# Designed miniproteins, single chains, continued (3), part 77

Each design is a single chain, and the fold is of that chain. pLDDT is the mean over its residues in the fold that is shown.

## One batch from the design tools (miniprotein)

Design m10663
Fold by ESMFold2-Fast:
Structure m10663 (fold): chain A 106 residues (1-106)
Amino acid sequence: SSRRSAIVASTVGVVSASLTATAIMLERKPSSADLGLQGLESTAETLREVGKEARKLSPEVGELVERAYELVERAAEATKKDVKKGIEEARRAAEAAAEAARLLSS
């Protein structure tokens, strides 16, 4: 149980860091939107896979991972039309993922 929590926490923590890095990249270089979209798509897939394991550990953590997934999907969609909105949604997704990682690390 504790080892599963540590693995899920580490994965979700890396997701949070990746989302923050993507937001910073898009803010500094909006012309990198295609690369940012690839990063967001990869991150969404990771969250979808880890979400099932997170829910088994805690319904609260599962809900936060699901929220992060929804926000990453919104960030990807927004980035296609409005990079600033995409950045905002990506940062919100990073916060949700960070909260999930904190709860699993406690």
Scores: mean pLDDT 84

Design m10664
Fold by ESMFold2-Fast:
Structure m10664 (fold): chain A 90 residues (1-90)
Amino acid sequence: DVLARVAATARELIDEFKPFIDEETYEELKKEFDRGVAEATSAEQALAFVRELFDKILEALKDKSPLEQERFRRHVERVLAELEAEIAAA
């Protein structure tokens, strides 16, 4: 169930970023996400993949304003911390 929650949370975040990245980047990130989720065999592996994916999302946002970049980084860090705490508690 933790693995399913990690996957669901990551999908929600990718969808939240869709209006802020171009459609080609969104499609590539979603494709990579679907592949990584299909290959993950544990919640820890899924979290590691999600962490890598968010680094790519933040990279795609480098041309945005500093305020927007800070907002997205804080949001990503908060969600990752929540997922780490949930996995540790499981």
Scores: mean pLDDT 77

Design m10665
Fold by ESMFold2-Fast:
Structure m10665 (fold): chain A 53 residues (1-53)
Amino acid sequence: VIDVSASPITKADVEALIKAGVKELIALSGLTKEAEEYFKENKPDGFTVHTGV
């Protein structure tokens, strides 16, 4: 689990997390548009994302 509640997740952050084998991401400040687009195209099966409240 990675918690990045203080800052929006960028495309580079998503790339690094997938590469590191992370399967759950908590992005309470949300994802940038670029990160969301990359994530939709490259998301591994079973990867879980929690975004903002």
Scores: mean pLDDT 69

Design m10666
Fold by ESMFold2-Fast:
Structure m10666 (fold): chain A 81 residues (1-81)
Amino acid sequence: SKADLAAMLERLGKVVEETIETLRKQGQFEAAERIQELWDKYRPLLQAAVDAGDEAGFFALLGEFLKEVGKIYLEAKKKAS
């Protein structure tokens, strides 16, 4: 339902904000900024999918967002090594 998608988007936003705060607290400012920029790009697209009731589009966008977040984490880990 649209309500379920909206609740998922709200929870995702909180997790993203907590992740950015944690990275900043660890001194990973570049990774935090990259995730913030990525969220600023994907959040309106995810919101549009919620508003349209487009479940397939929502999960496709979510998958791409998480894939890009994963790349940022892997790059941050390489720099810390």
Scores: mean pLDDT 86

Design m10667
Fold by ESMFold2-Fast:
Structure m10667 (fold): chain A 57 residues (1-57)
Amino acid sequence: AQLNPQEAAQALYESFGDYLKQLNQVQRRKAIQQLFPQASEAYLQEVEKQLNILLQK
């Protein structure tokens, strides 16, 4: 089952946080799209938003 956006962002941060922190915003968006190719645009945007909050702190 698909994780909610906050759970998905947290899982990505815990597994790939150091890698994702080195990517710019465009590269992070592409990585999220590749991991969730069937997800809606709204889901992808929310995952990106939550992930960016975690990575900027």
Scores: mean pLDDT 78

Design m10668
Fold by ESMFold2-Fast:
Formats: sequence, C-alpha cells, structure tokens
Structure m10668 (fold): chain A 68 residues (1-68)
Amino acid sequence: AEAVLYVLSETEFRLETSAPGKLTLPDGTVLEIDGELTFSVSLEELLKATLEVDGKTYKATELPVVVE
C-alpha cells in the first residue's frame, strides 16, 4: 500500500507513505508528509481528510488502518 494510517490514541495518528505526500484537513490545513508524520487531530477531522501520495488521492477512510 502507498500509505498506512496508524491509530495511536483517540486524537493521535501516524501516517506512513511510500512517497512524499500531503494530508488536507477539512479546515484547509495542509500537512506535508515525507515518509512519516505523527499528528494530532480529532477523529471527525481525520475522517473528512484527503491524502495525496504519488499523484493519487485517497480519503482517510480508504487507507489501511493499524491500531497501536
């Protein structure tokens, strides 16, 4: 998979990507990802976020999820 989402807590997440990517939150905030990013958002915001990796766009709900 080009991206994997790790659920660390109710508000803490990690994204791992095979190529540089961008996570866009519903409020327009853009988080740049260079292989890995740990970040804090509400679950509601995450479920509405979009991820772009290697020219492909994913909804956060479409990503493989690992609960830690």
Scores: mean pLDDT 81

Design m10669
Fold by ESMFold2-Fast:
Structure m10669 (fold): chain A 103 residues (1-103)
Amino acid sequence: DLDRRLQRVRDEAQRLADEAQKLAEEAKRLGKENPKNKQKYESALELANTALQLAQQAADLADQGLKDPSNAEADLAKAEALVDRAQDLLDQANFTVRAGKGS
């Protein structure tokens, strides 16, 4: 069911957006509190902010696919690709934050 797949991608995109926003807020705070590791936390912030933007774009595409069945398959494919990229960037941001904390 194409609509169920679009709904799942929308829900996944929203989850990634929420996680990316929380990580961006943490990275920003840690950069202010830890000037010695500021560059690592700034890099993590940039990755998290990019992941947030991609996740929001994926959610928008999934919503478009749900509203316009004629483009639903193309919107799903694009949304899935953006979710994969957002997850990759979020994983990189998480790794960078943890590396900064361990230093």
Scores: mean pLDDT 88

Design m10670
Fold by ESMFold2-Fast:
Structure m10670 (fold): chain A 68 residues (1-68)
Amino acid sequence: SVEELKEEAVKLAKEILDYYPSLTAYQAALNAVLRLIDEGKITTLEQAKEALKYAVEELKKRGYDTSL
């Protein structure tokens, strides 16, 4: 379901961050992915993972601090 996919995307984001997705840039990336899931544009966890990676790289290019 959409709700289960959103929960799994949050868990995946936590794994990528090695903690809760509380950093501003990563939280923005997670919110964008959750919105795409709500719109039916992302339907699998693999698509969510690739979208999260892409969003983080785009935020880096725009000068957001993604340093851990």
Scores: mean pLDDT 70

Design m10671
Fold by ESMFold2-Fast:
Structure m10671 (fold): chain A 89 residues (1-89)
Amino acid sequence: MIAAYEVVADVSGKTREEALNIAFRAAKAALEVPGVLGVEGRIDFETGKITLHVLAESPEAARRAMEAAAQALKEGGATNVSIREVEPP
């Protein structure tokens, strides 16, 4: 069963370049998880928020991808990392 999750993190204290690097690393970490179908990301530079949407072929793959993305976000210095299940597109 396809599973989709949203990961949101605060980067309001970061520069544009730092925010882009944090988002890129988090998306890459999620994409490297077997069974991930895709990752879409956006950054709102006005509010300092990164949003990643992870789509995976199974709940187990989605969970691993979320853990990898959240860890990469935290390692990059993002705060208030939140994860929620969403309806697949």
Scores: mean pLDDT 82

Design m10672
Fold by ESMFold2-Fast:
Structure m10672 (fold): chain A 81 residues (1-81)
Amino acid sequence: SMEKEKELEKAFEETIEYLRKRLKEQGVPDAKIDAAIADLKAFFEELKDRGVSYETLLKILELLKNEDFEAADELIRKARS
């Protein structure tokens, strides 16, 4: 639905903003942050195009914001199988 799509877009935007801030605080150069965010955007669009569920996509974004990268990676692997 349109409401789910808007919620997902908002969650994605908030996650990107969070990650950008965290990487900048860690002294990562802006060019590398921009490249990493572009890669993440492309990867997330690929998951959507593959039909990964709305609920799973939201959970991946939540895990990334919590810096639970291991759990996020595992969930992505399961969603792709």
Scores: mean pLDDT 82

Design m10673
Fold by ESMFold2-Fast:
Structure m10673 (fold): chain A 72 residues (1-72)
Amino acid sequence: MAELEARLEAAGREIAELVRAHPELWPIAEEGLARIKAYFEANPDAPLREKVEEALRIAEETLERMRAALAA
């Protein structure tokens, strides 16, 4: 669990750093946050581990999309 939480925190920090440096990437970050929120709202009773794993997956996909946008 701690490893997943640490990875999620690291991904969140990278997203925040990218948005701070490139505010134009905020719509991509906002979409990622909306997906995490939708998952939590649809699955309120899901185990914490599953919620963290899905949040991490979405955060990592969001980072990939943000980096791809910068490379375009």
Scores: mean pLDDT 84

Design m10674
Fold by ESMFold2-Fast:
Structure m10674 (fold): chain A 78 residues (1-78)
Amino acid sequence: LSEETRKWLYNYIKERLSKQKSSLFSKEESQEKMAEKILEDIENDPELKEKLERYVKEGDYEGAEKLIDEYMRQKFGI
């Protein structure tokens, strides 16, 4: 991922996690560790990275957000 996409993605994941009602994500430290784990998993998926990078470069943050939300629900149940 580009630095810009990686920074946006990390912040988006953290914000999404902060909205969870689970005690696991109520602390900033827990949110940071989970965000890093999700980010690493995305960086290890070449197809997902390419699609995400395209959305961000086009300014289609709605498409990028939807993609990440679906991925997080399917892989992490959140």
Scores: mean pLDDT 76

Design m10675
Fold by ESMFold2-Fast:
Structure m10675 (fold): chain A 118 residues (1-118)
Amino acid sequence: DAAAANRARLAELQERVRELIARAEELAATSPDPEVAAEAARIAEALRAGATVESDPVDAPGHRVVVRLEADGELIFEGVGEGPSLGEALAEALEELVEKVEERIAELERRREAVLAA
């Protein structure tokens, strides 16, 4: 059912977040570039602290959710989701957030590899 599908989707996103924390911590520990290491450490800390969630009222019949990742009072990533249920909107917002974090970590991993190859 829709509720079971939403729970499965959220569980998958939570596992992806755990993988991203591990990848960011590895970058922070192993990167010879202090800027890459510092940004990776900051992303790991923000993910460990958790995202803030806000639900905006929308004119019926939908829901809109914004999820934000912050470090040291600065917004680093934001995801937005809309859907017919709060759970669907939340899952979409978290999925967008996770995708943005994955893209940034992949970029930092490429920068680390470029430095190590030089």
Scores: mean pLDDT 82

Design m10676
Fold by ESMFold2-Fast:
Parts: C-alpha cells; sequence; structure tokens
Structure m10676 (fold): chain A 80 residues (1-80)
C-alpha cells in the first residue's frame, strides 16, 4: 500500500539522519513513522510498542540513538 511505502521511505530517511548524527532530524522522522504506524496497525498496538521500548530503554540504560534503532527494528518486523 502507499502507506507501507511511505513508512519504509521514512525509515530510510531516519536511518540516514542517524548515520549523519542529526538527532533533531531523526526525531522528526521518528514522529512521522509513529503516525504512519498508528494508521497501519492501530493506535493501541503502536502505544504498546512504545511502552515496551520505554521499558527496555530503562532496563538496558539505552541512549536515545539506541532506543530509536531498537524501535526501527521492531517496526520493520511488524511490517513484513
Amino acid sequence: SELEKRLKEEIKKLKEALEKGDMEEAIEHMQEILGLLAQLVGRERTQALLEEIDRLTQERKMSTEEMIRELIKRIEELVK
């Protein structure tokens, strides 16, 4: 679908921003990705994923970059 295509394109842009170290741009792309994900899999599933990532971030003492990379990995598995 066009929505899945847009999600994959935004994930690519997010990965590029992370490689450049542009955290502000990475956060903007992550916000767009979360909005697209909520449209694709529903708000409740998106919120459950965010709560799981928050738990893992606290448990593993992850940086913002590590948190974003884990979130990308989980989203890519959901849209296969």
Scores: mean pLDDT 85

Design m10677
Fold by ESMFold2-Fast:
Structure m10677 (fold): chain A 87 residues (1-87)
Amino acid sequence: SEAEELRELGIAAYSAGDYEEAIEHFTKAAELLGWKDPLTLTNLALAYYHAGDYERAIEWAQKALELDPKNTIAQKVLRRAQAGLEA
């Protein structure tokens, strides 16, 4: 699907360290999925975290956890981003 292709492009950008491009691709994928795919929202939170945008990383990690409370990656991103704001 188009959302899967955008998520793969986002993962490729993320792996290359281009977090702004990763955010763009993951945002488009999340929008196509109606903001209801916890995996894509978790990827978006990770990309914001590595871009240094801790407030947005927290926001998207929390939204991912509302959909999937057992998502360990989203839980880790939330904790690390919260610690980043306190540093």
Scores: mean pLDDT 90

Design m10678
Fold by ESMFold2-Fast:
Structure m10678 (fold): chain A 96 residues (1-96)
Amino acid sequence: LEVVSISMRPYFKPGETLVFTVRLRNTSDEPQKVTLRFIADTSQGPQIISEKDFTVKGDSTLRIEGKVPDDALSAWLEVLDKNGNLLGRSMGSLRA
């Protein structure tokens, strides 16, 4: 399973809704399970804001959204395989 791209707004503010669009390619003959995990680093440390499981077959475009906490310092998306291994991570930045 290959992460082709992770797309988001390059900048966002606390309290805004952030949308991630993930393009994946399944090179296996069988469907693969992936987890999209939206994480925000807050005053209390990293928090999982939203987590969603998908089954990927062939080329797939997946979407996950969530509200950035008001005390967020940064936010990113992680793409995980069925065993919890990191396949990809977004590179977006929080803007004041």
Scores: mean pLDDT 78

Design m10679
Fold by ESMFold2-Fast:
Order: C-alpha cells, then sequence, then structure tokens
Structure m10679 (fold): chain A 89 residues (1-89)
C-alpha cells in the first residue's frame, strides 16, 4: 500500500541520516526510487544569508534541498535538508 511505501522511504532516509551519507547517499536513493517507478521532485534553494546557532556559531552559504516523492501522482513522502558552511570568527 502507499502507506507501506512511505514507511520504507522514511526508513531509508533515516538510515542515510544516521550514517551521515546524506549528500551522495541521497543522490543514489533518488536514482533508485526513480528506477522503482516513483516520481521524485528535487528543489534546491541557495541563500548567502548569515545565521547564528544557539552556541553563537556563524553559518553562511545555506543550501536547502527539498525532495518530494510521489506514487501515482500522490505525495507519499517529503524530505527537507539544509547544509550551511560554518564560518570561523
Amino acid sequence: TRGAVAELIRALFERLLKEQLVGKGLEVLIEELRKAGLEVEEEVEKSDEVVYDSMGVKYSNVETTTITVRLDGEEVYRFRSSFAEALEP
């Protein structure tokens, strides 16, 4: 069922995050999902905005990737990840 597909996709994304393989592992996962007949939409948003975390660490060059997975035109999973370059003072 679509619910089972969404759960499988979520487990695969959680595994990639746990193994810190988000970048290249994510690319491979997207390719495999497309080969399995799933529609994968990838959106990349880039910003030079400077942000600070709760510890005062400065970040710039924020890149946000949003991935939407669809089965038969219906959204079964959405993933969003942001990468930012840490700047030394």
Scores: mean pLDDT 67

Design m10680
Fold by ESMFold2-Fast:
Structure m10680 (fold): chain A 74 residues (1-74)
Amino acid sequence: SEDRRITTLAAESVAKGTPLDQAVAVLALAVLVVTSENREKLQPLYDAAVARIDAGDLAGAVALIREMGELAEE
């Protein structure tokens, strides 16, 4: 699915990318949340993932982004 692809690419960008790649991933995930039928469930995961990126917990952010991908497929 497109949602799964977006979250997979976003997780990789956060884990391995430059700060610009991470910023682009955050924007792509924001669009995913806004356009998703599961917005109410994805929003708190998105907010937590962004907070973890800001705190430098990239591994924790990646885990939440992957969880967003699983949830978006439901």
Scores: mean pLDDT 82

Design m10681
Fold by ESMFold2-Fast:
Structure m10681 (fold): chain A 85 residues (1-85)
Amino acid sequence: SNLEKAIEYVEKAIEALKKGDKEKAIEYVKKAREALEPLRDDPVVASAAEDLEIAIELVKKGDIEEAIKTLENVKKTLEERLKAS
């Protein structure tokens, strides 16, 4: 599902940031946002997609710890939404 793909991409983005690969992390966050696009009528999914945009900006600013925390929170929200489906 698109929701499962988004969760996978968020996890890959977190791993990339932990390895210091900011470019790869941004690529994965963008792919997660693209996967969520068809589901944006869901306000929980729409909010998660906004937080993914915030995570990209945090990475660009070098606020890596805050970016990881933001992505971990998004992953948790999407996993909870998937269980509720």
Scores: mean pLDDT 86

Design m10682
Fold by ESMFold2-Fast:
Structure m10682 (fold): chain A 96 residues (1-96)
Amino acid sequence: MEAEEKVREYLKEKYGLTDEEIDFLKRAYEINPENPLAKLYRELVEAARRGELDSPEAQEIAEKIKKIVDIVRETRANPKLPGEEVRKADEEIKKI
């Protein structure tokens, strides 16, 4: 999509994200749109559709995404789906 491509270029050029990291963000949204990281990605794509990627709001969202990506890089955590036990805990948290 044109808006998603603009987000990809924006994150790569200004924040130094890789294509693999951006693909992970897109996949996270497709699997669980309620995920906070997926919501940030969606908001950035919506900003791109409005031509507002240079706005303070879009910059703040991108900086939040970059902070999360930096934490993932630091911990060397592989992107993984939650295990059954983690999924059950998340479902119990959502019921509260």
Scores: mean pLDDT 69

Design m10683
Fold by ESMFold2-Fast:
Formats: structure tokens, C-alpha cells, sequence
Structure m10683 (fold): chain A 77 residues (1-77)
């Protein structure tokens, strides 16, 4: 699992990090619908990548994608 998460971070980490920053700014501005859309979009992108590149099922791909997002949120505060 760590190997899958590390590879996703290497390929998509920069893009996901930018989207998380945009979502956090939207939350601060009271634009919750936009923040939710941004976070959902980046989660779906990571789930698709995990399924296509590593052959994971929906549940496992969602767990790995959530782990990646949580780690990046922790780095961004």
C-alpha cells in the first residue's frame, strides 16, 4: 500500500496539492460548494489512477486516495 501511495504522490502530488490549496481558500471564503467540488474531483482522479495503474478495487482505491489527500492536507496545514 505504501508503494502505491508513494507512486501516486510522485505522479499526481503536485496537482492534488494545488487543488487542496484552492479548496482551503474556498472554505475560508465561505464557498463550500466549490471546495466540495474540488476535493471530490481530486479524490475521483486518484481513485481512477489507482484502479488503472495498480488494478485496485473501488474500496481499496478510495482508501489509498484518501490516505494521499490526508497526507497532503497535513503538509498544507
Amino acid sequence: MDEVAEKLLKEYGEEVKKTIQQALEAIRAGRYAEANRLLKSTLEKLVEAAKKEFGLDDKTAEQVASLVINRLVQELQ
Scores: mean pLDDT 80

Design m10684
Fold by ESMFold2-Fast:
Structure m10684 (fold): chain A 100 residues (1-100)
Amino acid sequence: MSDLELIKKLLEDALVGAINALAYAYATGDNAAAERWLDDRRAWIEKQVASLPEELRKKVLELVDELVARARAALGQDRAAADATFAEMIARAKEFVEEV
């Protein structure tokens, strides 16, 4: 797998994970479980990018940390605000993939 293909797959996995965590929180009201899922996914991505060049690894982790922060902020918002946050996170990840 090329570095770019790995990055794209990891960012897609991170976005799906964040969206699913937020959807679970909205369905159940269990924000703590959603936060644990976000933390677990971030830790998993950190392990996957360990083989990337240092500069590229740093950029990917900075973006993932940004996306996780956006997802955490959405946990306290209403459904419409959360949907706007999802769209923004998807756009940001897509922009990053197109730049690398």
Scores: mean pLDDT 76

Design m10685
Fold by ESMFold2-Fast:
Structure m10685 (fold): chain A 68 residues (1-68)
Amino acid sequence: MKKVVVVYAPTEEKRKEAVKIVEKLYPNEDYEIVTAKTKEEALELAKKYAEEEGATVAVFDAEELLKV
């Protein structure tokens, strides 16, 4: 089953940091990481992947990931 992780942050630096955190938290998992600039964009991407591709989708705020 296809897994997709959508990470959003307003800056490219925060998006890059969040991607690295996701990769560290889920090493060796078979998933695709997609980045978005806003929460609204991330939710639209998540909906498209879930509805159009049947993927299991998780959405993360980069700032919440940085607190973990």
Scores: mean pLDDT 77

Design m10686
Fold by ESMFold2-Fast:
Structure m10686 (fold): chain A 94 residues (1-94)
Amino acid sequence: KLDKQIESIEKQIGKLLSQGATFEEIKELLEKEVKSVEELEKIEPLIYQAALYLARREANEKGITDEKERKEIEEKYLKQADEFLEKLKEKLEK
Protein backbone atom coordinates (compact mmCIF):
# COMPACT_ATOMS: atom_id res chain seq x y z
CA LYS A 1 0.00 0.00 0.00
CA LEU A 2 2.73 2.51 0.96
CA ASP A 3 4.83 1.91 -2.21
CA LYS A 4 1.72 2.31 -4.40
CA GLN A 5 0.87 5.58 -2.61
CA ILE A 6 4.42 6.87 -3.29
CA GLU A 7 4.16 5.82 -6.97
CA SER A 8 0.77 7.58 -7.21
CA ILE A 9 2.21 10.80 -5.73
CA GLU A 10 5.23 10.65 -8.09
CA LYS A 11 2.95 10.23 -11.14
CA GLN A 12 0.68 13.09 -10.00
CA ILE A 13 3.70 15.41 -9.49
CA GLY A 14 5.04 14.49 -12.96
CA LYS A 15 1.63 15.15 -14.57
CA LEU A 16 1.25 18.53 -12.81
CA LEU A 17 4.78 19.61 -13.78
CA SER A 18 4.18 18.59 -17.44
CA GLN A 19 1.00 20.75 -17.39
CA GLY A 20 2.94 23.84 -16.18
CA ALA A 21 1.89 23.65 -12.53
CA THR A 22 3.42 26.00 -9.96
CA PHE A 23 5.27 24.90 -6.80
CA GLU A 24 2.19 26.05 -4.81
CA GLU A 25 0.05 23.51 -6.72
CA ILE A 26 2.63 20.77 -6.00
CA LYS A 27 2.60 21.72 -2.28
CA GLU A 28 -1.23 21.60 -2.26
CA LEU A 29 -1.15 18.08 -3.74
CA LEU A 30 1.40 16.94 -1.14
CA GLU A 31 -0.59 18.43 1.79
CA LYS A 32 -3.63 16.47 0.55
CA GLU A 33 -1.91 13.13 -0.26
CA VAL A 34 0.83 12.78 2.41
CA LYS A 35 -0.66 11.30 5.60
CA SER A 36 2.37 10.38 7.76
CA VAL A 37 6.01 11.24 8.50
CA GLU A 38 7.03 7.86 6.96
CA GLU A 39 5.34 8.80 3.66
CA LEU A 40 6.94 12.27 3.81
CA GLU A 41 10.43 10.76 4.27
CA LYS A 42 9.88 8.53 1.20
CA ILE A 43 8.66 11.43 -1.00
CA GLU A 44 11.30 13.95 0.16
CA PRO A 45 13.55 13.22 -2.89
CA LEU A 46 10.55 13.81 -5.21
CA ILE A 47 9.95 17.25 -3.64
CA TYR A 48 13.58 18.28 -4.27
CA GLN A 49 13.38 16.91 -7.83
CA ALA A 50 10.23 19.01 -8.42
CA ALA A 51 11.97 22.11 -6.99
CA LEU A 52 14.97 21.63 -9.33
CA TYR A 53 12.65 21.03 -12.32
CA LEU A 54 10.77 24.29 -11.54
CA ALA A 55 14.08 26.17 -11.13
CA ARG A 56 15.24 24.98 -14.58
CA ARG A 57 11.85 25.90 -16.08
CA GLU A 58 12.04 29.45 -14.62
CA ALA A 59 15.64 29.92 -15.83
CA ASN A 60 14.71 28.67 -19.34
CA GLU A 61 11.58 30.91 -19.49
CA LYS A 62 13.73 33.94 -18.55
CA GLY A 63 16.52 33.00 -20.99
CA ILE A 64 19.07 32.73 -18.18
CA THR A 65 22.20 30.90 -19.39
CA ASP A 66 24.64 32.17 -16.72
CA GLU A 67 25.56 29.27 -14.39
CA LYS A 68 25.68 31.45 -11.23
CA GLU A 69 22.24 32.97 -11.90
CA ARG A 70 20.82 29.48 -12.57
CA LYS A 71 22.25 28.26 -9.24
CA GLU A 72 20.65 31.25 -7.43
CA ILE A 73 17.26 30.24 -8.88
CA GLU A 74 17.88 26.62 -7.79
CA GLU A 75 18.77 27.82 -4.25
CA LYS A 76 15.50 29.84 -4.14
CA TYR A 77 13.40 26.76 -5.00
CA LEU A 78 15.41 24.45 -2.71
CA LYS A 79 14.85 26.90 0.17
CA GLN A 80 11.10 26.83 -0.55
CA ALA A 81 11.25 23.01 -0.55
CA ASP A 82 13.13 22.97 2.80
CA GLU A 83 10.61 25.39 4.40
CA PHE A 84 7.66 23.36 3.07
CA LEU A 85 9.13 20.03 4.29
CA GLU A 86 9.74 21.45 7.79
CA LYS A 87 6.18 22.87 7.99
CA LEU A 88 4.53 19.67 6.69
CA LYS A 89 6.63 17.47 9.01
CA GLU A 90 5.58 19.59 12.03
CA LYS A 91 1.91 19.29 10.98
CA LEU A 92 2.18 15.47 10.60
CA GLU A 93 4.01 15.06 13.96
CA LYS A 94 1.09 16.69 15.82
Scores: mean pLDDT 84

Design m10687
Fold by ESMFold2-Fast:
Structure m10687 (fold): chain A 100 residues (1-100)
Amino acid sequence: LSKEEKLEAAERVAEAIEEAAKKMVEAAKAGASETTLNTMAVGAVMRALAIMTEAEIYDPELQKLVIEGVEKVKEAALAGDEKKAEEAVKELKEKLKELI
């Protein structure tokens, strides 16, 4: 894969997680259970891993980064901390670009 193709995949992963983060925060504000937010987090991870697989990115460190980033977003949403969720997404975006 070219560096440009890897960066495009990283941007799509970041966008998918950012969208999922916004939905998780909104669901938590609406009174969604921890079980619901766990289901949403699993969906976000699966979507991100699918994007990486389509781009032929099979890096365990990148996969771990995505899983940990989504977990931080879920914890922030459960705590009602929208800013912390946004910070977790920003940190994930920066780290994804560094590893590519």
Scores: mean pLDDT 83

Design m10688
Fold by ESMFold2-Fast:
Structure m10688 (fold): chain A 61 residues (1-61)
Amino acid sequence: SSSLLRQKQKDIKKIDDDYKRNRDSMIKGLMKSGHLDKDTAIRFVDMIYDTEIEMIERKYA
């Protein structure tokens, strides 16, 4: 339904906005506290984002 599509879009937008806001600080935190190199920290943060998007896709499938 159109209501479900709109809710899905809102849920995705929230994840996108949270990701854009917090990406750099999450990467820096993983490098500093987790002792990860930058490339590994980026992959971890991107993995979290992808997982959250997949969960929304499954919720509205």
Scores: mean pLDDT 85

Design m10689
Fold by ESMFold2-Fast:
Structure m10689 (fold): chain A 74 residues (1-74)
Amino acid sequence: SDMDQLVDNIEESAKEYLALKADPSADPTRLTAAALRLMGDITQASLNKDKLSEEQINRVKAAAQSVGMTQDSL
């Protein structure tokens, strides 16, 4: 489903962001781009929260928490 794809994309984006953040040789512009992409996807999840299952909401919250982001809108 579209929501499954969105949640999967958020989890993948969070993993990419964490990998870049942990790499001292990573380009800072790549880290910024990854952060902006992740924020956009999380915003999209918040706008569609009524279409997300409780399990999907918990997965989004866990991914956001792993990168230090707040999920007050979910």
Scores: mean pLDDT 82

Design m10690
Fold by ESMFold2-Fast:
Structure m10690 (fold): chain A 74 residues (1-74)
Amino acid sequence: SALEEYLGDQIKSGKLKAGDRLPSQKELAEKLGLSQSTVSAQLNKMVEMGLLEYVPGIGYLLTEKGVEYLLSKL
């Protein structure tokens, strides 16, 4: 997906690592040219897979499993 490709590129460039907070759902929608509902559905799927953790008041955090998965998708 466009979200997975974007996150993978950020990890490879050293701009994103495990424990980091992702951009907001709105910011990701604007960056990727997607609807907020599409980004929300993709983020929720990644949380269900253990690739992201949602922390109320903070947002979505990248997990170690998420780093491994996104780097393996290439």
Scores: mean pLDDT 84

Design m10691
Fold by ESMFold2-Fast:
Formats: sequence, structure tokens, C-alpha cells
Structure m10691 (fold): chain A 56 residues (1-56)
Amino acid sequence: MRIRVVLPSTGSESRDIAAASGVVLRLIVDLNAKKARILKMTREGDKVILEIELEF
């Protein structure tokens, strides 16, 4: 399953990466997925757009 998640940008690349990692972990736990991976991460103004693939 592929999903898109939009997060607020913090203005810091390292913090944006940490927030993205937290989203992946939450999706694994909340959706009971076996694994998740980030296919694409794009920063667009005040937003970070994540494309994530989940495996069940």
C-alpha cells in the first residue's frame, strides 16, 4: 500500500528527517504493518511531502 503524508517543515533538514522517521514508526504501529519505507521525500515551502510504502 502506498500513501502520501504532508508534514509541516521545521526549516531544519535534520528535524524534518526525524519527523518523517516518527511518521513511519507511527504508521507501522497504528496500522500493524510489517514494514514501511519512504519512497520519496520532497520539501515544498512550509511543507514536507512523504510518499511511503507499507507492507502487511
Scores: mean pLDDT 79

Design m10692
Fold by ESMFold2-Fast:
Structure m10692 (fold): chain A 64 residues (1-64)
Amino acid sequence: SAAEAAAARAAAESHGIAAGIEWNKRKGLPAEAEAKVTISGDTAHVTVTAAGETYEGVMRTGPA
């Protein structure tokens, strides 16, 4: 459903942003991030930009 897709996207963005912030903290950079999410089936492809750094990841958003 649209609500399930929206929840999956929000979860993927939240996870990606948290990962980007954590990565930047380890590098001594500002703990601020934004995310772009593309969902395909049960998989979310996340691109996170945090303080000029870009990270890419893949995560599950639901069952297969």
Scores: mean pLDDT 67

Design m10693
Fold by ESMFold2-Fast:
Structure m10693 (fold): chain A 69 residues (1-69)
Amino acid sequence: SLEELLEEERARFREYLAATLNPKTQASALRVFDQEAADLLEQNKPPGGSLVAREREKREEEEKKKKEE
């Protein structure tokens, strides 16, 4: 799956960054990678939504109603 490929690529990237011993670059690069990975996952979401997407929307609606008292 796309998530598995991104996870594997992230692990390799993190390993590469760790080898450089540059924590400033590591933090910045991982943040950029995570953002791009999130964007790719959103773009490749199935139309009509997944059970996860529906569950999240349900949770948000329940929280909103709870806040409305």
Scores: mean pLDDT 68

Design m10694
Fold by ESMFold2-Fast:
Structure m10694 (fold): chain A 90 residues (1-90)
Amino acid sequence: MEELRRLVGQLSSEAVKKAFEKLLSDPNATYLDFLVFEGVVQIYLSVTGETHLTLPLSRALTELALAKAKEEGAPQEVLDALERQIAQLS
């Protein structure tokens, strides 16, 4: 969590930072909401050229999505897919 907050804090967009804080504070946010946020952030970084943040942010967000998926009782195939994605992002 601390590393993810540090990485998000480096983003130039205040709107993206606020969206992240809303997701963290929302008890109804699912692992899918974090994966959607990750997708939007990846597009944002590709447009701004901040590509040095792409892999660290994707890894940290996918790790958070995995933690949320475990809390929600997501199917084992979802957990396995997220764990494989984290390994590939390392």
Scores: mean pLDDT 81

Design m10695
Fold by ESMFold2-Fast:
Structure m10695 (fold): chain A 71 residues (1-71)
Amino acid sequence: AKEKAEKIVEEILNELAKEAGVDLKKLSEEEIKKLIIELAASLVDLPQEEIEANADKVLEALKEALEKGVV
């Protein structure tokens, strides 16, 4: 279960980086979350609740990376 969630988060982050690049820093948290949900819906056949949970995890990972200056 945890490994599957981490894999989905990684795939969503890679797609976000590929499509948005440095523009991720210009997006609001709401815009990033919406984009994550849309990408998750296109990449995986998951219930809406799991998509929303994965969006929150990706958003937290992105916040942490931005705060540490890694991206």
Scores: mean pLDDT 63

Design m10696
Fold by ESMFold2-Fast:
Structure m10696 (fold): chain A 65 residues (1-65)
Amino acid sequence: SAALEAARQEVRRLAEEIIKVGEEKGDSQTVDMARAVLALAETMDEAQAKAYIRALRNELEQLKG
């Protein structure tokens, strides 16, 4: 569905942003986590993708703040 594809794309976008910020900060553990999430994005259902969007947004705010 269009909603599922949009949710998966948002997961990929957030994971890529976390990889970028994590690499800039030298946080290899966070980068490895985000790469694992990126690899799993295509296997996610809509509920899983929405849960990851919330978790990744929180992680990104913690990294930036």
Scores: mean pLDDT 87

Design m10697
Fold by ESMFold2-Fast:
Structure m10697 (fold): chain A 94 residues (1-94)
Amino acid sequence: VRERVRELAEEAGELVREAGILMGAEPSLAQAGGDTLRESLVRAGEAGDAAALRAIGDQLLQAADDLSATAPPEAVELLRRAGELALEAAELVE
């Protein structure tokens, strides 16, 4: 379970990094964003904090919805997928 949460966190972080690049962020800034998300998901998962993982997932899904009219469709899809992975991690630690 712990290893699976880390895998989901790594994938979600990479998706957010790719979305940032598609939205015109500098590569280093996109990497920092992805790393921050990965670290937040790992910490919440290690704490068994399903509510924090759901909050992160909900925030990512809301960001995708807010950006759906203005961002590239590929970036919006990556953000939605990252949110879904955070929600999957929440189910594993609940």
Scores: mean pLDDT 86

